# Designs tried in a protein design run: designed miniproteins, single chains, continued (5). Part 8

Each design is a single chain, and the fold is of that chain. pLDDT is the mean over its residues in the fold that is shown.

## One batch from the design tools (miniprotein)

Design m16245
Fold by ESMFold2-Fast:
Structure m16245 (fold): chain A 75 residues (1-75)
Amino acid sequence: AKIEDLAQFLVEQIVAQAPLKQLLEMGDLSVPESDEDLIAGLRTLNPELISKVAQVLKVPATDLTQALRERLDAL
């Protein structure tokens, strides 16, 4: 998947306050953080959390951070 598509998906989940952990686990992605920690960390562009999510999604953390920031700023 393209980084822009992944960032858009994540922003949509943040806005909807969706169960991100469950959604990621349905894709066979194991995430140790809680839903609340995932939403809060992504919303605030927490570098440690974004690095973990980027590693799970197999994308560069810096690119994911930039795409998320641009999408969140557009809200």
Scores: mean pLDDT 73

Design m16246
Fold by ESMFold2-Fast:
Structure m16246 (fold): chain A 91 residues (1-91)
Amino acid sequence: SPKEEALRKSIRDVERGIEVAKKVIEELKETDPELAKRMQEELKKAEDHLKKAKEYLEKGDLDSAQKHIREAVIELGSFTVLWMLHFVKQR
């Protein structure tokens, strides 16, 4: 369905965001391993919501899938804000 195709696209967009965040964390592992661990915990929240979105989509529950995609996007936004604030404090 058109709604399912749109949700699949949103899942791919969130997956790309998570991969970008993982690259940021990998760069931090060499310079600040404790910060890298903390950022990994925050990213895990987005990954957990993405996993649930995929599970609901496979079950045909498009409304629950959409809700969890939204939560994953919110968590990625929170991760980005936390990263930016921490970067500014470290300068």
Scores: mean pLDDT 82

Design m16247
Fold by ESMFold2-Fast:
Structure m16247 (fold): chain A 50 residues (1-50)
Amino acid sequence: MKIKVLDLEGNEVKDPPEEFYEFAERLGMEVGDKTTYSLDGKTYIIEVIP
């Protein structure tokens, strides 16, 4: 699975930690799905990409 992670300012997280991948997999996310994930008091947007 490939993901794209953005912070709330629209900046891309270049090397997302494994926790972002595990969270998306636990939700059963499919390509094009988006969710929010909070880590260490900061909120991110996770999108599954092709």
Scores: mean pLDDT 82

Design m16248
Fold by ESMFold2-Fast:
Structure m16248 (fold): chain A 84 residues (1-84)
Amino acid sequence: TEEILLKIGELHLRILLYLRSKTSLSKKEIEAFSLIVRGVNAAGLGDFERAIELFDEAARIAKDVDKTLADYAEEMRRLAEEAL
């Protein structure tokens, strides 16, 4: 559990650095990132089912506007599923 939380935290940092490197963010990218933050918080509280839902919604929103962000959200969903 602690190792999975650490991996989720590392991905959250990668996402933050990735988004910070962009010249501009779309509304959908901001919405997807907001869902990722909520998912990370849910995982930190041990609510991995809620984290999965939030990461899945983030990936769905990001899919058509930012494939890199969508791929990160999918990886976070997979890690949260592994914690169940």
Scores: mean pLDDT 88

Design m16249
Fold by ESMFold2-Fast:
Structure m16249 (fold): chain A 78 residues (1-78)
Amino acid sequence: DVEEAIKLIRQLAEEIKSATGFDRDVWEALFEIAVAISLKHEKNPEDKKRILTEAANAAREVGLTELADEYEKQAKEI
């Protein structure tokens, strides 16, 4: 379910935004894991691109610029 994956990605980004120090590092790791798992289980190329685009936007909003650039690149390769 692509909508559920996007909802989870957005929720994890909000957790990153409100966290500091060690807790922020944990939420960043969970965000990357959630994106990776969502992409592994998604079979539709269009929905994979949507997940990557939303992940890139969310990462950029929380200051993870390099990760956002990586997700944008992956979306363009689909």
Scores: mean pLDDT 88

Design m16250
Fold by ESMFold2-Fast:
Structure m16250 (fold): chain A 97 residues (1-97)
Amino acid sequence: VKEFYEKQLPRIKKLYEEWLKENPVEIPGAKKVELNVDNLYKATQVVILYVAGALSVEEAVNLAIKLGVDPRLFLFLVEQTLGKKARDEALEVLKKL
């Protein structure tokens, strides 16, 4: 599984950087974190738990922050998985933190 993320990292990084240019998101207190295998793996696991209904959007956002995941990476993965509406709902939760 980790080997899969290592192979996909360059492609996902390019898509994420393009997404950030098209979707400039300012999240107060969010530190920009370099995309690497560990950050991508953690972010993906949080999104999987959210998609599976194991976490609410607020719980998923709080877990991502606690794990040191850049909230913008979480938003990017939510949009790719569940679409723009789910991303906008997650962004509103992030703005309240």
Scores: mean pLDDT 75

Design m16251
Fold by ESMFold2-Fast:
Formats: sequence, structure tokens, C-alpha cells
Structure m16251 (fold): chain A 65 residues (1-65)
Amino acid sequence: NQVEQILQRLAAGQPLTAEEINTLAQSGNAQAKEVLQTLLKQTPNLPVPTQESIKQALAQMENNA
């Protein structure tokens, strides 16, 4: 499962690409949504482009119910 592989990479502290963030958004996976929300709220000093990608991903996930 590509989503699980991306989440494992994030858990290992590896940076996510915009394509990986978009894959998480399209998955509709509740764990992926929680992980992205946590990253945005609890990681201080994320680069602005990364914050924007995560916000866009979360908006897409909310529309994929």
C-alpha cells in the first residue's frame, strides 16, 4: 500500500514530496489525515511551500468523504 509506505517514511523522519502529500490526500485514509494535521500543528517552522501543500491536501481529504 503506497499510503502505508509514505506514512512509514514520515514516521522515520524523512521529508515528504508534494506528490506524496497529494497521494495521502487522495487516499481518504483517516490515519493519513491525522498525521498531516499533526505535522501542520505540532511541527514548528515547516517551510511555507510544505505548509501550503499540507493545507491543500487536508482540504481535498475533507471533500473525499
Scores: mean pLDDT 73

Design m16252
Fold by ESMFold2-Fast:
Structure m16252 (fold): chain A 88 residues (1-88)
Amino acid sequence: SDAESRQLYNQAVLLAYQHQEEILAVYKSDPQIAAKLQEVTDDPASIGAAAAYLADRRAQAVAAGNAQMAAGLGILEQILGLLAQALS
């Protein structure tokens, strides 16, 4: 429903606000992530491609032992998941 979509969108916005420092650290480490998320704002059909990119980058961060980067990427994946549900 429209009300449920608004709640999911609001949850995504709140999560982004609560974790803005971790998100900024991710953007500084990989500028392509900001570009992928900009693509989502311009074309919501790009959510799947952006989610796949984040998942691959998080797997690389885990393999490298970069727990902070992996955590920040996980937060962005959760935000995209909420947005995908809001748009479905």
Scores: mean pLDDT 84

Design m16253
Fold by ESMFold2-Fast:
Structure m16253 (fold): chain A 65 residues (1-65)
Amino acid sequence: MKEKKRKMLEEQLDAVAAAPDTLENLRRAIATVDYLVEMAKDDPELQARAEALGTELRARYEKLK
């Protein structure tokens, strides 16, 4: 993966991780992280990070239901 693309994806992952604890924001964050998993398919370490964050966001969403 190109370094610039990797940095942009890492910044997007950090922004998603900082999403406010509301159902709307978490729903959007989950959709975004699922997209980032696909975007990171050529970087296994970054993809694993995105998948782990997706799991955390889903747990936060379920807690608010």
Scores: mean pLDDT 81

Design m16254
Fold by ESMFold2-Fast:
Structure m16254 (fold): chain A 83 residues (1-83)
Amino acid sequence: SAMRERQFQAEVEEGVLAIVEAVARTFGMSEEELVRLAELILENAGKLGPEVKQRMYERVMEFMEELGMSPESIQRLKELAEE
């Protein structure tokens, strides 16, 4: 059902975000490295469809904002999400 599909997709995406957060915090990634990682995540999510790309974009943006990324980096990710 659509409800079960959305719930399962959200759980998988949350798991991926948790791994990305752990990696970024453990290795102390630079802002440029974090932008590149976000670009790769969104590009691959886009291959699964626009709904998946939008959902991953929202989670990635939340995580990047929590890390205190610059407005310039945030704007770059917004532009990538529209492409």
Scores: mean pLDDT 72

Design m16255
Fold by ESMFold2-Fast:
Structure m16255 (fold): chain A 115 residues (1-115)
Amino acid sequence: SKEELLQELVLLFNELQRLVDEIEAITGKLPPELRELLAELSAVLDELLRAWANGDEEKVKEYLQKLLALIDRLIAEVDRWIEENKDNPEVVELGRKARELLEKMKQIAEKLLQE
């Protein structure tokens, strides 16, 4: 169901936040660009959940489109960050896990947009 997909999306975002905390424990704070995109992702997800709870189908579609655009930008920035940290295998592995979570979130958001 759409509700189950939204719940999965929230769970994946929570896993992503835990993984970011683990990365920052090793590397220190992420670059501002990544942190800003993560904050925007959180805000858009909150707006999506509110629109869904209110039965606002037009707003749900709008926020899903915004979420997909943010995920694509975040994947690109994560790929850049992985390349910048390529000499640290542990950091690269954690970054690739973050990328995998983002790809899963993207797949769920795309399914939610399908007719």
Scores: mean pLDDT 87

Design m16256
Fold by ESMFold2-Fast:
Structure m16256 (fold): chain A 108 residues (1-108)
Amino acid sequence: GKEKLLARLAEAQARIAALVPKLDPDQRALALRVGTRAAMEATPNMVSGAAPPRAAAPDTKPTPEAVELAREIARAVILGAMVSSGETDEKKVEEILKKAEEKIRELI
């Protein structure tokens, strides 16, 4: 139900808050770029607004913490979009989250 998605969204937001101070600014910027792009590509027609600019990211090797932050950012964006659209199908949410994780692996 919606309550379960909201709980997962809150958990993702808490993990983002815990990870942000562990990363340098370049790793945080990389995680934000990768996570938001993966979420948008996983949720075609569900996220309103312009795509983030396709500016070349610094050629920085991501840390494991940056990859984890990117996953949590993608999860938060997807769960927020699902809640906002009224979508509560847990199977559909898991399918979209899996697609976003595959996109994160392509973008790093």
Scores: mean pLDDT 76

Design m16257
Fold by ESMFold2-Fast:
Structure m16257 (fold): chain A 63 residues (1-63)
Amino acid sequence: GTQKALEIMREALEKVRESEDPDEALRILLDAIRKTSTIPSDDPIKIVGLAMRGLAEVVDKEL
């Protein structure tokens, strides 16, 4: 459910922050999005919000 998807996304965000390579950070984020998209969730907006934050952090590494 929602809690499992949120945990996967939070763990991915931590790995994105720790990564020095924007391409690797993007791969980590995309893999987490794919995994969470297959998990039934009562609150998809929270998961999308975390994914958007992850994308912003990847973009900041690129720029």
Scores: mean pLDDT 78

Design m16258
Fold by ESMFold2-Fast:
Structure m16258 (fold): chain A 79 residues (1-79)
Amino acid sequence: MKLLGVIRIRAPEEDAEALEETALAAGALAAEVLADPDSPDLIAYVLAEDEEALRRVLEALRAHPAVESAELVAVREVE
């Protein structure tokens, strides 16, 4: 079972690729960071093996110096 986490990030859009790399380094199986069309925030789509991996990714994103805040807004089982 894999989890898709949706994370709202307050960070500059120019840091999207660096945040994708941060998520992958923290254990994400896949990560995509996009600008939210409805707000100044970024939205990260993170595929993780389990809840522990997703938690580590969220913690790593929150620790990134470009990130003002990061919030897990949705989690889905993917199958």
Scores: mean pLDDT 85

Design m16259
Fold by ESMFold2-Fast:
Structure m16259 (fold): chain A 68 residues (1-68)
Amino acid sequence: DIKKKIADLAAELMRKAGVPDEQIEELVNKILNAESKEEMIKVLDEAVKKGILKEEDAEKLKKVLEEL
């Protein structure tokens, strides 16, 4: 449930930023397969380093994750 919410929000943010669907699907799958909050944060940070997720969008996702 929580993972799905984060994955859906990440996909929406990336789609708005013009990221190709293949890269969106790859990140969504990594988020859904994360076994902990720490692993999910690592996945988001890696996406920022690769330039497929904006730093500000990653921070928004981290806030949602920390609220839960």
Scores: mean pLDDT 81

Design m16260
Fold by ESMFold2-Fast:
Structure m16260 (fold): chain A 63 residues (1-63)
Amino acid sequence: NDKELKLKEIEVLVRNIQNGLPTPISKLSEENKKQYAIAKQALEEHDGNIQKATERTYQLLYG
């Protein structure tokens, strides 16, 4: 369903942040910058737990 697809996309973002992959934040759209900031905060609040950070990011964006 739509929620599962969005969660999968967010999980990829969260994994990329945790793995320290170079994301040129300055080249992201404003929407993508917001999603990145929220995902990073959720990951930090959940001590690097990808699953919890993904669910929290979804809640903050779409809940």
Scores: mean pLDDT 76

Design m16261
Fold by ESMFold2-Fast:
Formats: C-alpha cells, structure tokens, sequence
Structure m16261 (fold): chain A 76 residues (1-76)
C-alpha cells in the first residue's frame, strides 16, 4: 500500500470535485485526511493496492487543473 499527499489550489473551480472523481474511479483508494490552510488544500489518500497503482493514481491526479503537487509515500 501507499499514501498519496495531494496539495491543490482550492480557488480553482471544481478542483475538489475533480480530485474526488479520480479517487472514486480508483478501486482501493480512499481519502483518510483533508485539511485547508489559507491558499492551499491538502488531501491524504490511502491506496490499498501496490506502489504501481499508487503512482498511476498520482499521475492522474497531477493532470487535474489546480493540483499543485502529489507525493507518494510507500507503506510497509
């Protein structure tokens, strides 16, 4: 499994809905934490699949307008 830390610009219209659509379309992926601080939102997504599936999800999330960064954190 892995965690994905996604940072995004919440001022971009529909960015949250677009991120959630990508997560919902990915089996084994779920949001485990969500925070907002000023000009940035952060989502932490747990992926129960292997690292390859986590990297593929990260690539899809990076393609969403308003996503600033995606960090993949492998879990033991």
Amino acid sequence: GALLRVTYDPSVPGVGDAIMAVVRATPGARVVDATRDGTRGTLVIRVEAGLEAAEELAARLRAVPGVLSVEVIPLE
Scores: mean pLDDT 84

Design m16262
Fold by ESMFold2-Fast:
Structure m16262 (fold): chain A 89 residues (1-89)
Amino acid sequence: MEELRAAWAEAMAVLAANPAVLARLRAELAALREEAEANPPKTLEEEVALAERVIDLLAAALAEAGAAELAERLAALLREYLAKEVAEL
């Protein structure tokens, strides 16, 4: 958990330093949220797929901001966290 929190804080700092990338990410996340509200996930598999789309958007934004290694690390940590949460359901 600490590694994920540290990577998340680092990611937020990178995005805050790149306002154009952050604005694009916010728009993409808002569009995804609107899509999810119009067609809510009905199965665990659909919930996981939605979470994966959020992870992919965040990783793409970090890579665009020049933090490709951080993007890979954060995506891996978020997927590990997601897998643990799914396993406990």
Scores: mean pLDDT 84

Design m16263
Fold by ESMFold2-Fast:
Parts: C-alpha cells; sequence; structure tokens
Structure m16263 (fold): chain A 81 residues (1-81)
C-alpha cells in the first residue's frame, strides 16, 4: 500500500515532469497540478489515479510519449494501492 506522503511526492514528480515539457498542453496540465498541490490540496490514491487518467487521455493524441509515461505511473499506483 502506498503511503499518503509517497503518493503526494509521486504526484509532484509527475506534475514537475509535465511542467518541464516542451509540449504546451503537457506544460499547462503540469502547472495546474503543481498549483493544486502547492495550495495544500491532498488527494486519495483513487482521486490521484482519476486525475492522472484524465491527463493521459488529454495528452494521448498531442503527446503520446508523455501520455504513455503517465499511464506507467497509473499502473504503479494501482499495483501499490
Amino acid sequence: MISQEELMELLREVAEYLAASPNPAARQLGEELLRALDSGKVYSAEEAITILENIAALLARADPETAARVREVIEELRRRS
């Protein structure tokens, strides 16, 4: 089972990865997620998976490589939850 601290760290790493993307769509989604995390918002594992699935779906056509990376993180969360 993934801890709350590990979950929030993983979400922050994904958000930072997206925000550093040369793709504007990925960068915008990463910046939005970072703002939510910086505002003190805390997510459950189920909420985190839903957010990441939505990000992957939005990026599937515009940035399929980044979408695939996000899907790998979702599968890790599902295995650890």
Scores: mean pLDDT 83

Design m16264
Fold by ESMFold2-Fast:
Parts: C-alpha cells; structure tokens; sequence
Structure m16264 (fold): chain A 85 residues (1-85)
C-alpha cells in the first residue's frame, strides 16, 4: 500500500540521517516490514575498507513512532528515539 511504502521510505531516511549525524559513511540501506508490523532497517556502513551491518527497529508505541538501535563499536550504546507521527 502507499502508506506502507511511505513508512518504509521514512524509516530508511531517518536511519540514513541518524548514521550521517554520527559522521558515518552509509554504503547501503534496506527496510522491511516484520510480521508484527514493526519496520526493520539494516544500515550498511563502510569504514577502513570494511562493511558493517547495523540494525534499527521502528515500532509504534503510545501513538508515536519509536526507533531502537543495538550496541555497536561504530554507533555506540543502544538508543531509543521517540519520533512524532
């Protein structure tokens, strides 16, 4: 649906901006909808001739979008970011 496509594109753009704000080089980004309706974004980062895979999960919580990251040596400690719809 158009709404699903808009949500996927928003999540990809948010993830790209998040990585760039940390000064990281983004090689590729993909987004997919999980069976539970959450969106998984995989960010491929290039550093020192290597590609690193990072994951961000987007969910709806209390009427807001919420982005959650995992620990990484490149991106740091897990983050929880509340996004207005």
Amino acid sequence: SAEKQQRLEFAKQFAEDWAKEKGLNVAYIKAEELPDGNIKVTVYLSKDGKIYEETIIFSEENGNWVAKTEYSHLTGKPETIVIEK
Scores: mean pLDDT 82

Design m16265
Fold by ESMFold2-Fast:
Structure m16265 (fold): chain A 95 residues (1-95)
Amino acid sequence: MEKEELEKKKKEVEKLSEELLAELEPLVEEVRARGGIPADFAAAFAARQAPRLEALQKAIAEARKRGGLEEAEQLKEAVREVAAMLREMLEAYLA
């Protein structure tokens, strides 16, 4: 029973990741048209995101202690947060 739910949640995480990446495609194409994101801009943005990444890592570790379904749900939230960070970076560069 729980294994079937876990497999379903893993597929949901994969599908969500694909859908969120597809939503970012227009912004990615605009960035590519401008020559791509400079390495220094990407590094500075990544450094500013360190607290958010630390919070995600801690949340995943805590969910792992509680069981596979909670870990899968936390992975879905992590995928959404990473997609939001990517969108913010692309929009900040294009501003």
Scores: mean pLDDT 77

Design m16266
Fold by ESMFold2-Fast:
Structure m16266 (fold): chain A 84 residues (1-84)
Amino acid sequence: TASVLRAISDSAEEAARLAKQGNLEEATRTLELTLREASQLPGVPKEVLELLQKGIEYLKQGNLEEGRKYAEEAARLAREAARR
């Protein structure tokens, strides 16, 4: 539902903010929790899950910039899906 997609968007945006601040541990944790919740819910676009997964992979490699970029893109796509 739209409320679920907005929650996913907000969580991914928070992870991007944490990554931008250099908080690798909290950014990674936030994005992992976001993916776990999103993967258990019906109606979440597969592309959102893929972007969240890629963001986590980059953050685990210590790549804050790419992790932030993927988290922001996941948030954007989830927010767009919530409007449909």
Scores: mean pLDDT 86

Design m16267
Fold by ESMFold2-Fast:
Structure m16267 (fold): chain A 97 residues (1-97)
Amino acid sequence: ELYTFDGFLKELFRDFGWEKEKMTLKEAVDFFMKVFDKNKDGVITEEELKEALKEAYPDKEISDEDVQALLRQIDKDRDGVVTRAELEEFIKEFSTK
């Protein structure tokens, strides 16, 4: 069974310590940018996502397809990177579900 993407995201957000009821949208975006943006260039690359996911789930085989699936959900512009603005819109969509 393919992971429901929503199920994977709930697991991801819990494991990274995101407290939905205690964090503003800006604080949540700042938190995830800090976790994923290892180079502090203001964008999150596929490689940075892959490294962060492997650090969070060391006992789980994170495939390139899993990283690509997550990237495609956040990267609305299809440019291969996640900007702060794209992450903010994604968290808004997730937080209303």
Scores: mean pLDDT 67

Design m16268
Fold by ESMFold2-Fast:
Structure m16268 (fold): chain A 80 residues (1-80)
Amino acid sequence: MEELREKALEYIDIGDELRKNPGTAPLELKKKAAEILNYLLEHVPDELAIQLTRALAQYDAEDTPEARERLKAFIDELFS
């Protein structure tokens, strides 16, 4: 579970960088984000995958520091 938590947090950090510079972000960073997301969805139980996907979508919709901290707290709880 710790590796999945680290991957989820890494995905958030990469997502933040991609949103900051979507047109100029390195292609390798975009590929890494896709690989991490695929890994998370493949390696978590279906119920956790649904919860994780929902939490990520909510953060993407709100795009606030408060939403980011809620997402990180949720991931910490989900993978504990």
Scores: mean pLDDT 75

Design m16269
Fold by ESMFold2-Fast:
Structure m16269 (fold): chain A 73 residues (1-73)
Amino acid sequence: MYQQQLKDSYLQTGKEVAKIIGVDKALKMFDSLSKIPHPGIRRGALYSAAGVADYGGDEKLKKEYLERAKTEN
């Protein structure tokens, strides 16, 4: 399904960004993007934030971002 492919791509993007700038800065950046008034951008930012949380080992935060991304639609 296309939604699963989008999720996986954004999760990987979040992990890559977290590797470069660190978990805290990456979360702040994607959280800011999740406030943009565009559903596609918000959903992508939330999936990317889940990827950052996954990279940081925060399973609870990862699940919270994944659920928020699913409810954007």
Scores: mean pLDDT 79

Design m16270
Fold by ESMFold2-Fast:
Structure m16270 (fold): chain A 89 residues (1-89)
Amino acid sequence: AGRKIAVLTLPSLREEGERAVEALEAAGHTATLIEATVETVADAVAAAKAAGADAVLVALTEEDESNPEHQAFREAVKAAAEEAGLAFA
């Protein structure tokens, strides 16, 4: 009785993504982990939408957010989600 959420992660942040999936599933959501880069984000978000996801999420700690590459990835995911008509969490 929850949302279907796609967790998008950079390869370097896979452990954070795995923790986010576990937390979402424990909260009663259906979650899937999708590994992507800024170049593949649009395809990854489109695949999540086709699979029936209602939202996408990027799992970043405050330390991760200080990295401009991590911020660029989060911004790319947000833009791709807006274009696809998916909620960004």
Scores: mean pLDDT 80

Design m16271
Fold by ESMFold2-Fast:
Parts: sequence; structure tokens; C-alpha cells
Structure m16271 (fold): chain A 88 residues (1-88)
Amino acid sequence: SMDKEAARQAREYLEKAIEYLKKGDIEKAREYLTKAYFYLLKLDESNPLARQALELTQEALIYLGKGDIDKAIEKAKRAIELLDEIIE
């Protein structure tokens, strides 16, 4: 389905964001979190897992803006876990 395809793409971008956060590449991390966010907007808003993954991705962006890299990673990882439930 289109929702599973969007979820897979969002998941890939979240994994890339975490990779760049761990490397200290804040600009690339922000770019990939933003790409993940836009793919998550394509998901059905009535799906609570999709809504929660979107909220967690927004929180990751907020923590990144505050310089809290560890919390940004934590939120992005949690979003991936929820997307895995949609994809499976």
C-alpha cells in the first residue's frame, strides 16, 4: 500500500538522521529528519501509530534545535519502532 511505502521511506530517512546525529553532522541530521517528517505527513492521520511517529519525529527536530542530541536520537529511534509496526 502507499502508506507502507511512505512508512518505509520515512524509516530509512530516520535511520540516516540517527547515523548523522551520531557522527555530529547536525545539518545532515536535520535534513533527513525533515525528509522523514514530510513522508510521515503522507500517512493516514487516523492511524495512531502513524500520528505518534510524526509527533516523535517533531520532538526529535525540537531537541536537535535545543542541541540535545541524545534525546533527538532517542525520539527518532522510538519513531522507527512505531513505523516497524506499520510496515510489518
Scores: mean pLDDT 87

Design m16272
Fold by ESMFold2-Fast:
Structure m16272 (fold): chain A 120 residues (1-120)
Amino acid sequence: SDIEVQLLLEQVSFGADDIRKTATDLREMARKEGNEELAEQAEQIARSAQELNALTRQALRTGKVGLVDQAERKAAEIARVAQDMIDDPEASPEQKEQAHKILQGAEETNNLLREAKRLM
């Protein structure tokens, strides 16, 4: 189970970094298009994804389930903000496409975290 948990948490770490990169790109796109609210939401996602990755990497080193619980909360926060962006009528189709990628990544990450916790 330890090896399986490590592989799942490594996948979470990779997914979190991918979310951070997508959110950074979305932030720059939103700034260029003058959507300051969307840029702030994207920045919030990037910070939450960085925190998610840090918690996941700490869980990998320590095996502490409480860090996985904290990571799950960060993934849920990312999903919530991404959904708000998708629901924004002023967001461009390209911005919504990036927000959908973030939402999918957060949901996949949350599923991996739940599986890791089940095996801990």
Scores: mean pLDDT 90

Design m16273
Fold by ESMFold2-Fast:
Order: C-alpha cells, then sequence, then structure tokens
Structure m16273 (fold): chain A 77 residues (1-77)
C-alpha cells in the first residue's frame, strides 16, 4: 500500500465515523433538516470510501472537506 493510499483510507474511515455521528444525532433530534443533511453526509462518505479504494487522495480529501461543511451546517440548526 502506498502512503497516499493509506492516508486516503484513514480519511475515508474518518468520513464513515462522521456519518455515524450525524446519523445518531439525527435519530436523537428527530429533525427533518438534520435528517436531510445526514443523507448527504452518508452519500459523500460512500464516495470517499470509493475514492480511497481507488487511491485518489485529493478526491478523498475534497469529499471529507464537504462532509465537514455539512457538519458545520448541522451545528447551525
Amino acid sequence: MTPEQLEAEVLAAFAVMLAALVKNYAKRTNSPEVKKLQEKVEKLADEAIAAARAGDLPRTQELVDEIKKLVDEIDKL
């Protein structure tokens, strides 16, 4: 495994953890807005896993950054 592939896999794992946290938060708040953002985070996490498996570190980073933006949106609700 290249260092870039390892870093991408670590970023993808982080994306999966963020998606799980958002999902649990959506279940607790029962907010339609949070649920909609949770669905977007889950889709981006799946894309990050695919990008990481392809060894695409720049794409994986972009997807994780987009997930972080959505988490910030949830904090504003």
Scores: mean pLDDT 83

Design m16274
Fold by ESMFold2-Fast:
Structure m16274 (fold): chain A 80 residues (1-80)
Amino acid sequence: SIVDRLQAAIAQMETASEEEALALLEALRAELEKSDDPIAQQAADSIARIIALFRAGRLSKEQAIAALRDLLAVVEAEKA
């Protein structure tokens, strides 16, 4: 599920380097973009914005993880 993918990405990013965290975000976005689920497409768009800000140095890794946790809460509410 999208929830499981977001939870897995968050857990992996907590122990990852900044470079590894960026790669994890890019992989997550690519997987969600391939989904037929509209919630997955919206999540992919949100992750693309997180990636852009992270690449620009406007978000730290910790802030990117926090943004993913906020996204997870939104996705869980949408699936309730």
Scores: mean pLDDT 85

Design m16275
Fold by ESMFold2-Fast:
Structure m16275 (fold): chain A 80 residues (1-80)
Amino acid sequence: MKEREKELLERAAEKKKEASDYITLVQTHGSPEVAAEVTRKAADLLAQASQALKESPEEGLKLAEEMYRYVKEVAEAVLK
């Protein structure tokens, strides 16, 4: 039980870190408007994921993965 929770928390932390790196890429290569929008949406999803992780590591991981996918898609679009 607790080992499974730790694994989910570690995976969520990794997704949050990767998402942060993608946000930095959007801030560096994107327009100021796109950077501002991504930063706000990612901050909202990060806050929700962090709160959810305290009560349900599985739900928190899903929200962290949602944030990761969102910022990755925007970063990939900006880098094209």
Scores: mean pLDDT 80

Design m16276
Fold by ESMFold2-Fast:
Structure m16276 (fold): chain A 103 residues (1-103)
Amino acid sequence: MLEDAKVAVEGAIEGIRTLAEEILARHPDDPQARELVKLADEFVELARKKYEEAVKNNDIEGLFEIARLAVEARQALDDYLAGRITPEEAIKRLKEIIEKLKK
């Protein structure tokens, strides 16, 4: 159970990193794309800190909450790359997800 939750968080974070690299590769000079990458990096850093705390405390529910928010962040980046949402909407979603993760 704990190991499954750890794998879920680690996989979701790696997915976010991969999508952020793809965004930067496709839109290197776009200031909105750079803002998205910055927000993705902020999410990853915060998620990593919360992950370390949850693992230390055997907080399985906390790990699944981090994983769920990471999946939502990954989806926002994927929707942006696929042209399904505007850069403004993607930035808004990532900011909201980061605020949820801070709680």
Scores: mean pLDDT 86

Design m16277
Fold by ESMFold2-Fast:
Structure m16277 (fold): chain A 90 residues (1-90)
Amino acid sequence: ARAQAEALLAQMRALIAQIAATKDPAKVAALTDQLLALADQVMALVPDDAATLEELKALLMEALSAVENKDSILRLIGEILRVIGALLDL
């Protein structure tokens, strides 16, 4: 599980870099959707690993500041951050 989560976090870092470099709203939306799917997979694999969840939270905060897109995408990232916060509080 941990090795899979580490691989997913590495993919998320690459996607965040692509989001930051992309100005096409359709591409930003597609990359953000992919990022959120990877975040969901990390939470499912390691719900008890606080260090990995804190790293995931940091990456999503970075993605939130990098996204050049609509309020709906920002709300989805915010909702996932809330779920991660709840997992970290356990």
Scores: mean pLDDT 71

Design m16278
Fold by ESMFold2-Fast:
Structure m16278 (fold): chain A 90 residues (1-90)
Amino acid sequence: SLESLPPLEQLLHYINQAQKAFAQGDREKAIEYLRKAAEYAKRVTLEEAQAAELSPDFYAFRLREAARLAEELGEPELAEVFLEQARRLE
């Protein structure tokens, strides 16, 4: 189940769901998924990101995509969470 996945995988899942909801015109659902993604973003450790099959660059890219979507949805505080986590990888 999703709950048994590492925080990094849950983060990527919720970013994907937010993008899908936004593409379908469901702004409220997109914001809800981004809030879930932000919660998991705070839980990702550097060790987890480095151990993942995905490169740290890909992870940082996905966080910046989430931040951009949050800004487009008028949620600047949410965008800051994603950008702060992306900076931790640098």
Scores: mean pLDDT 82

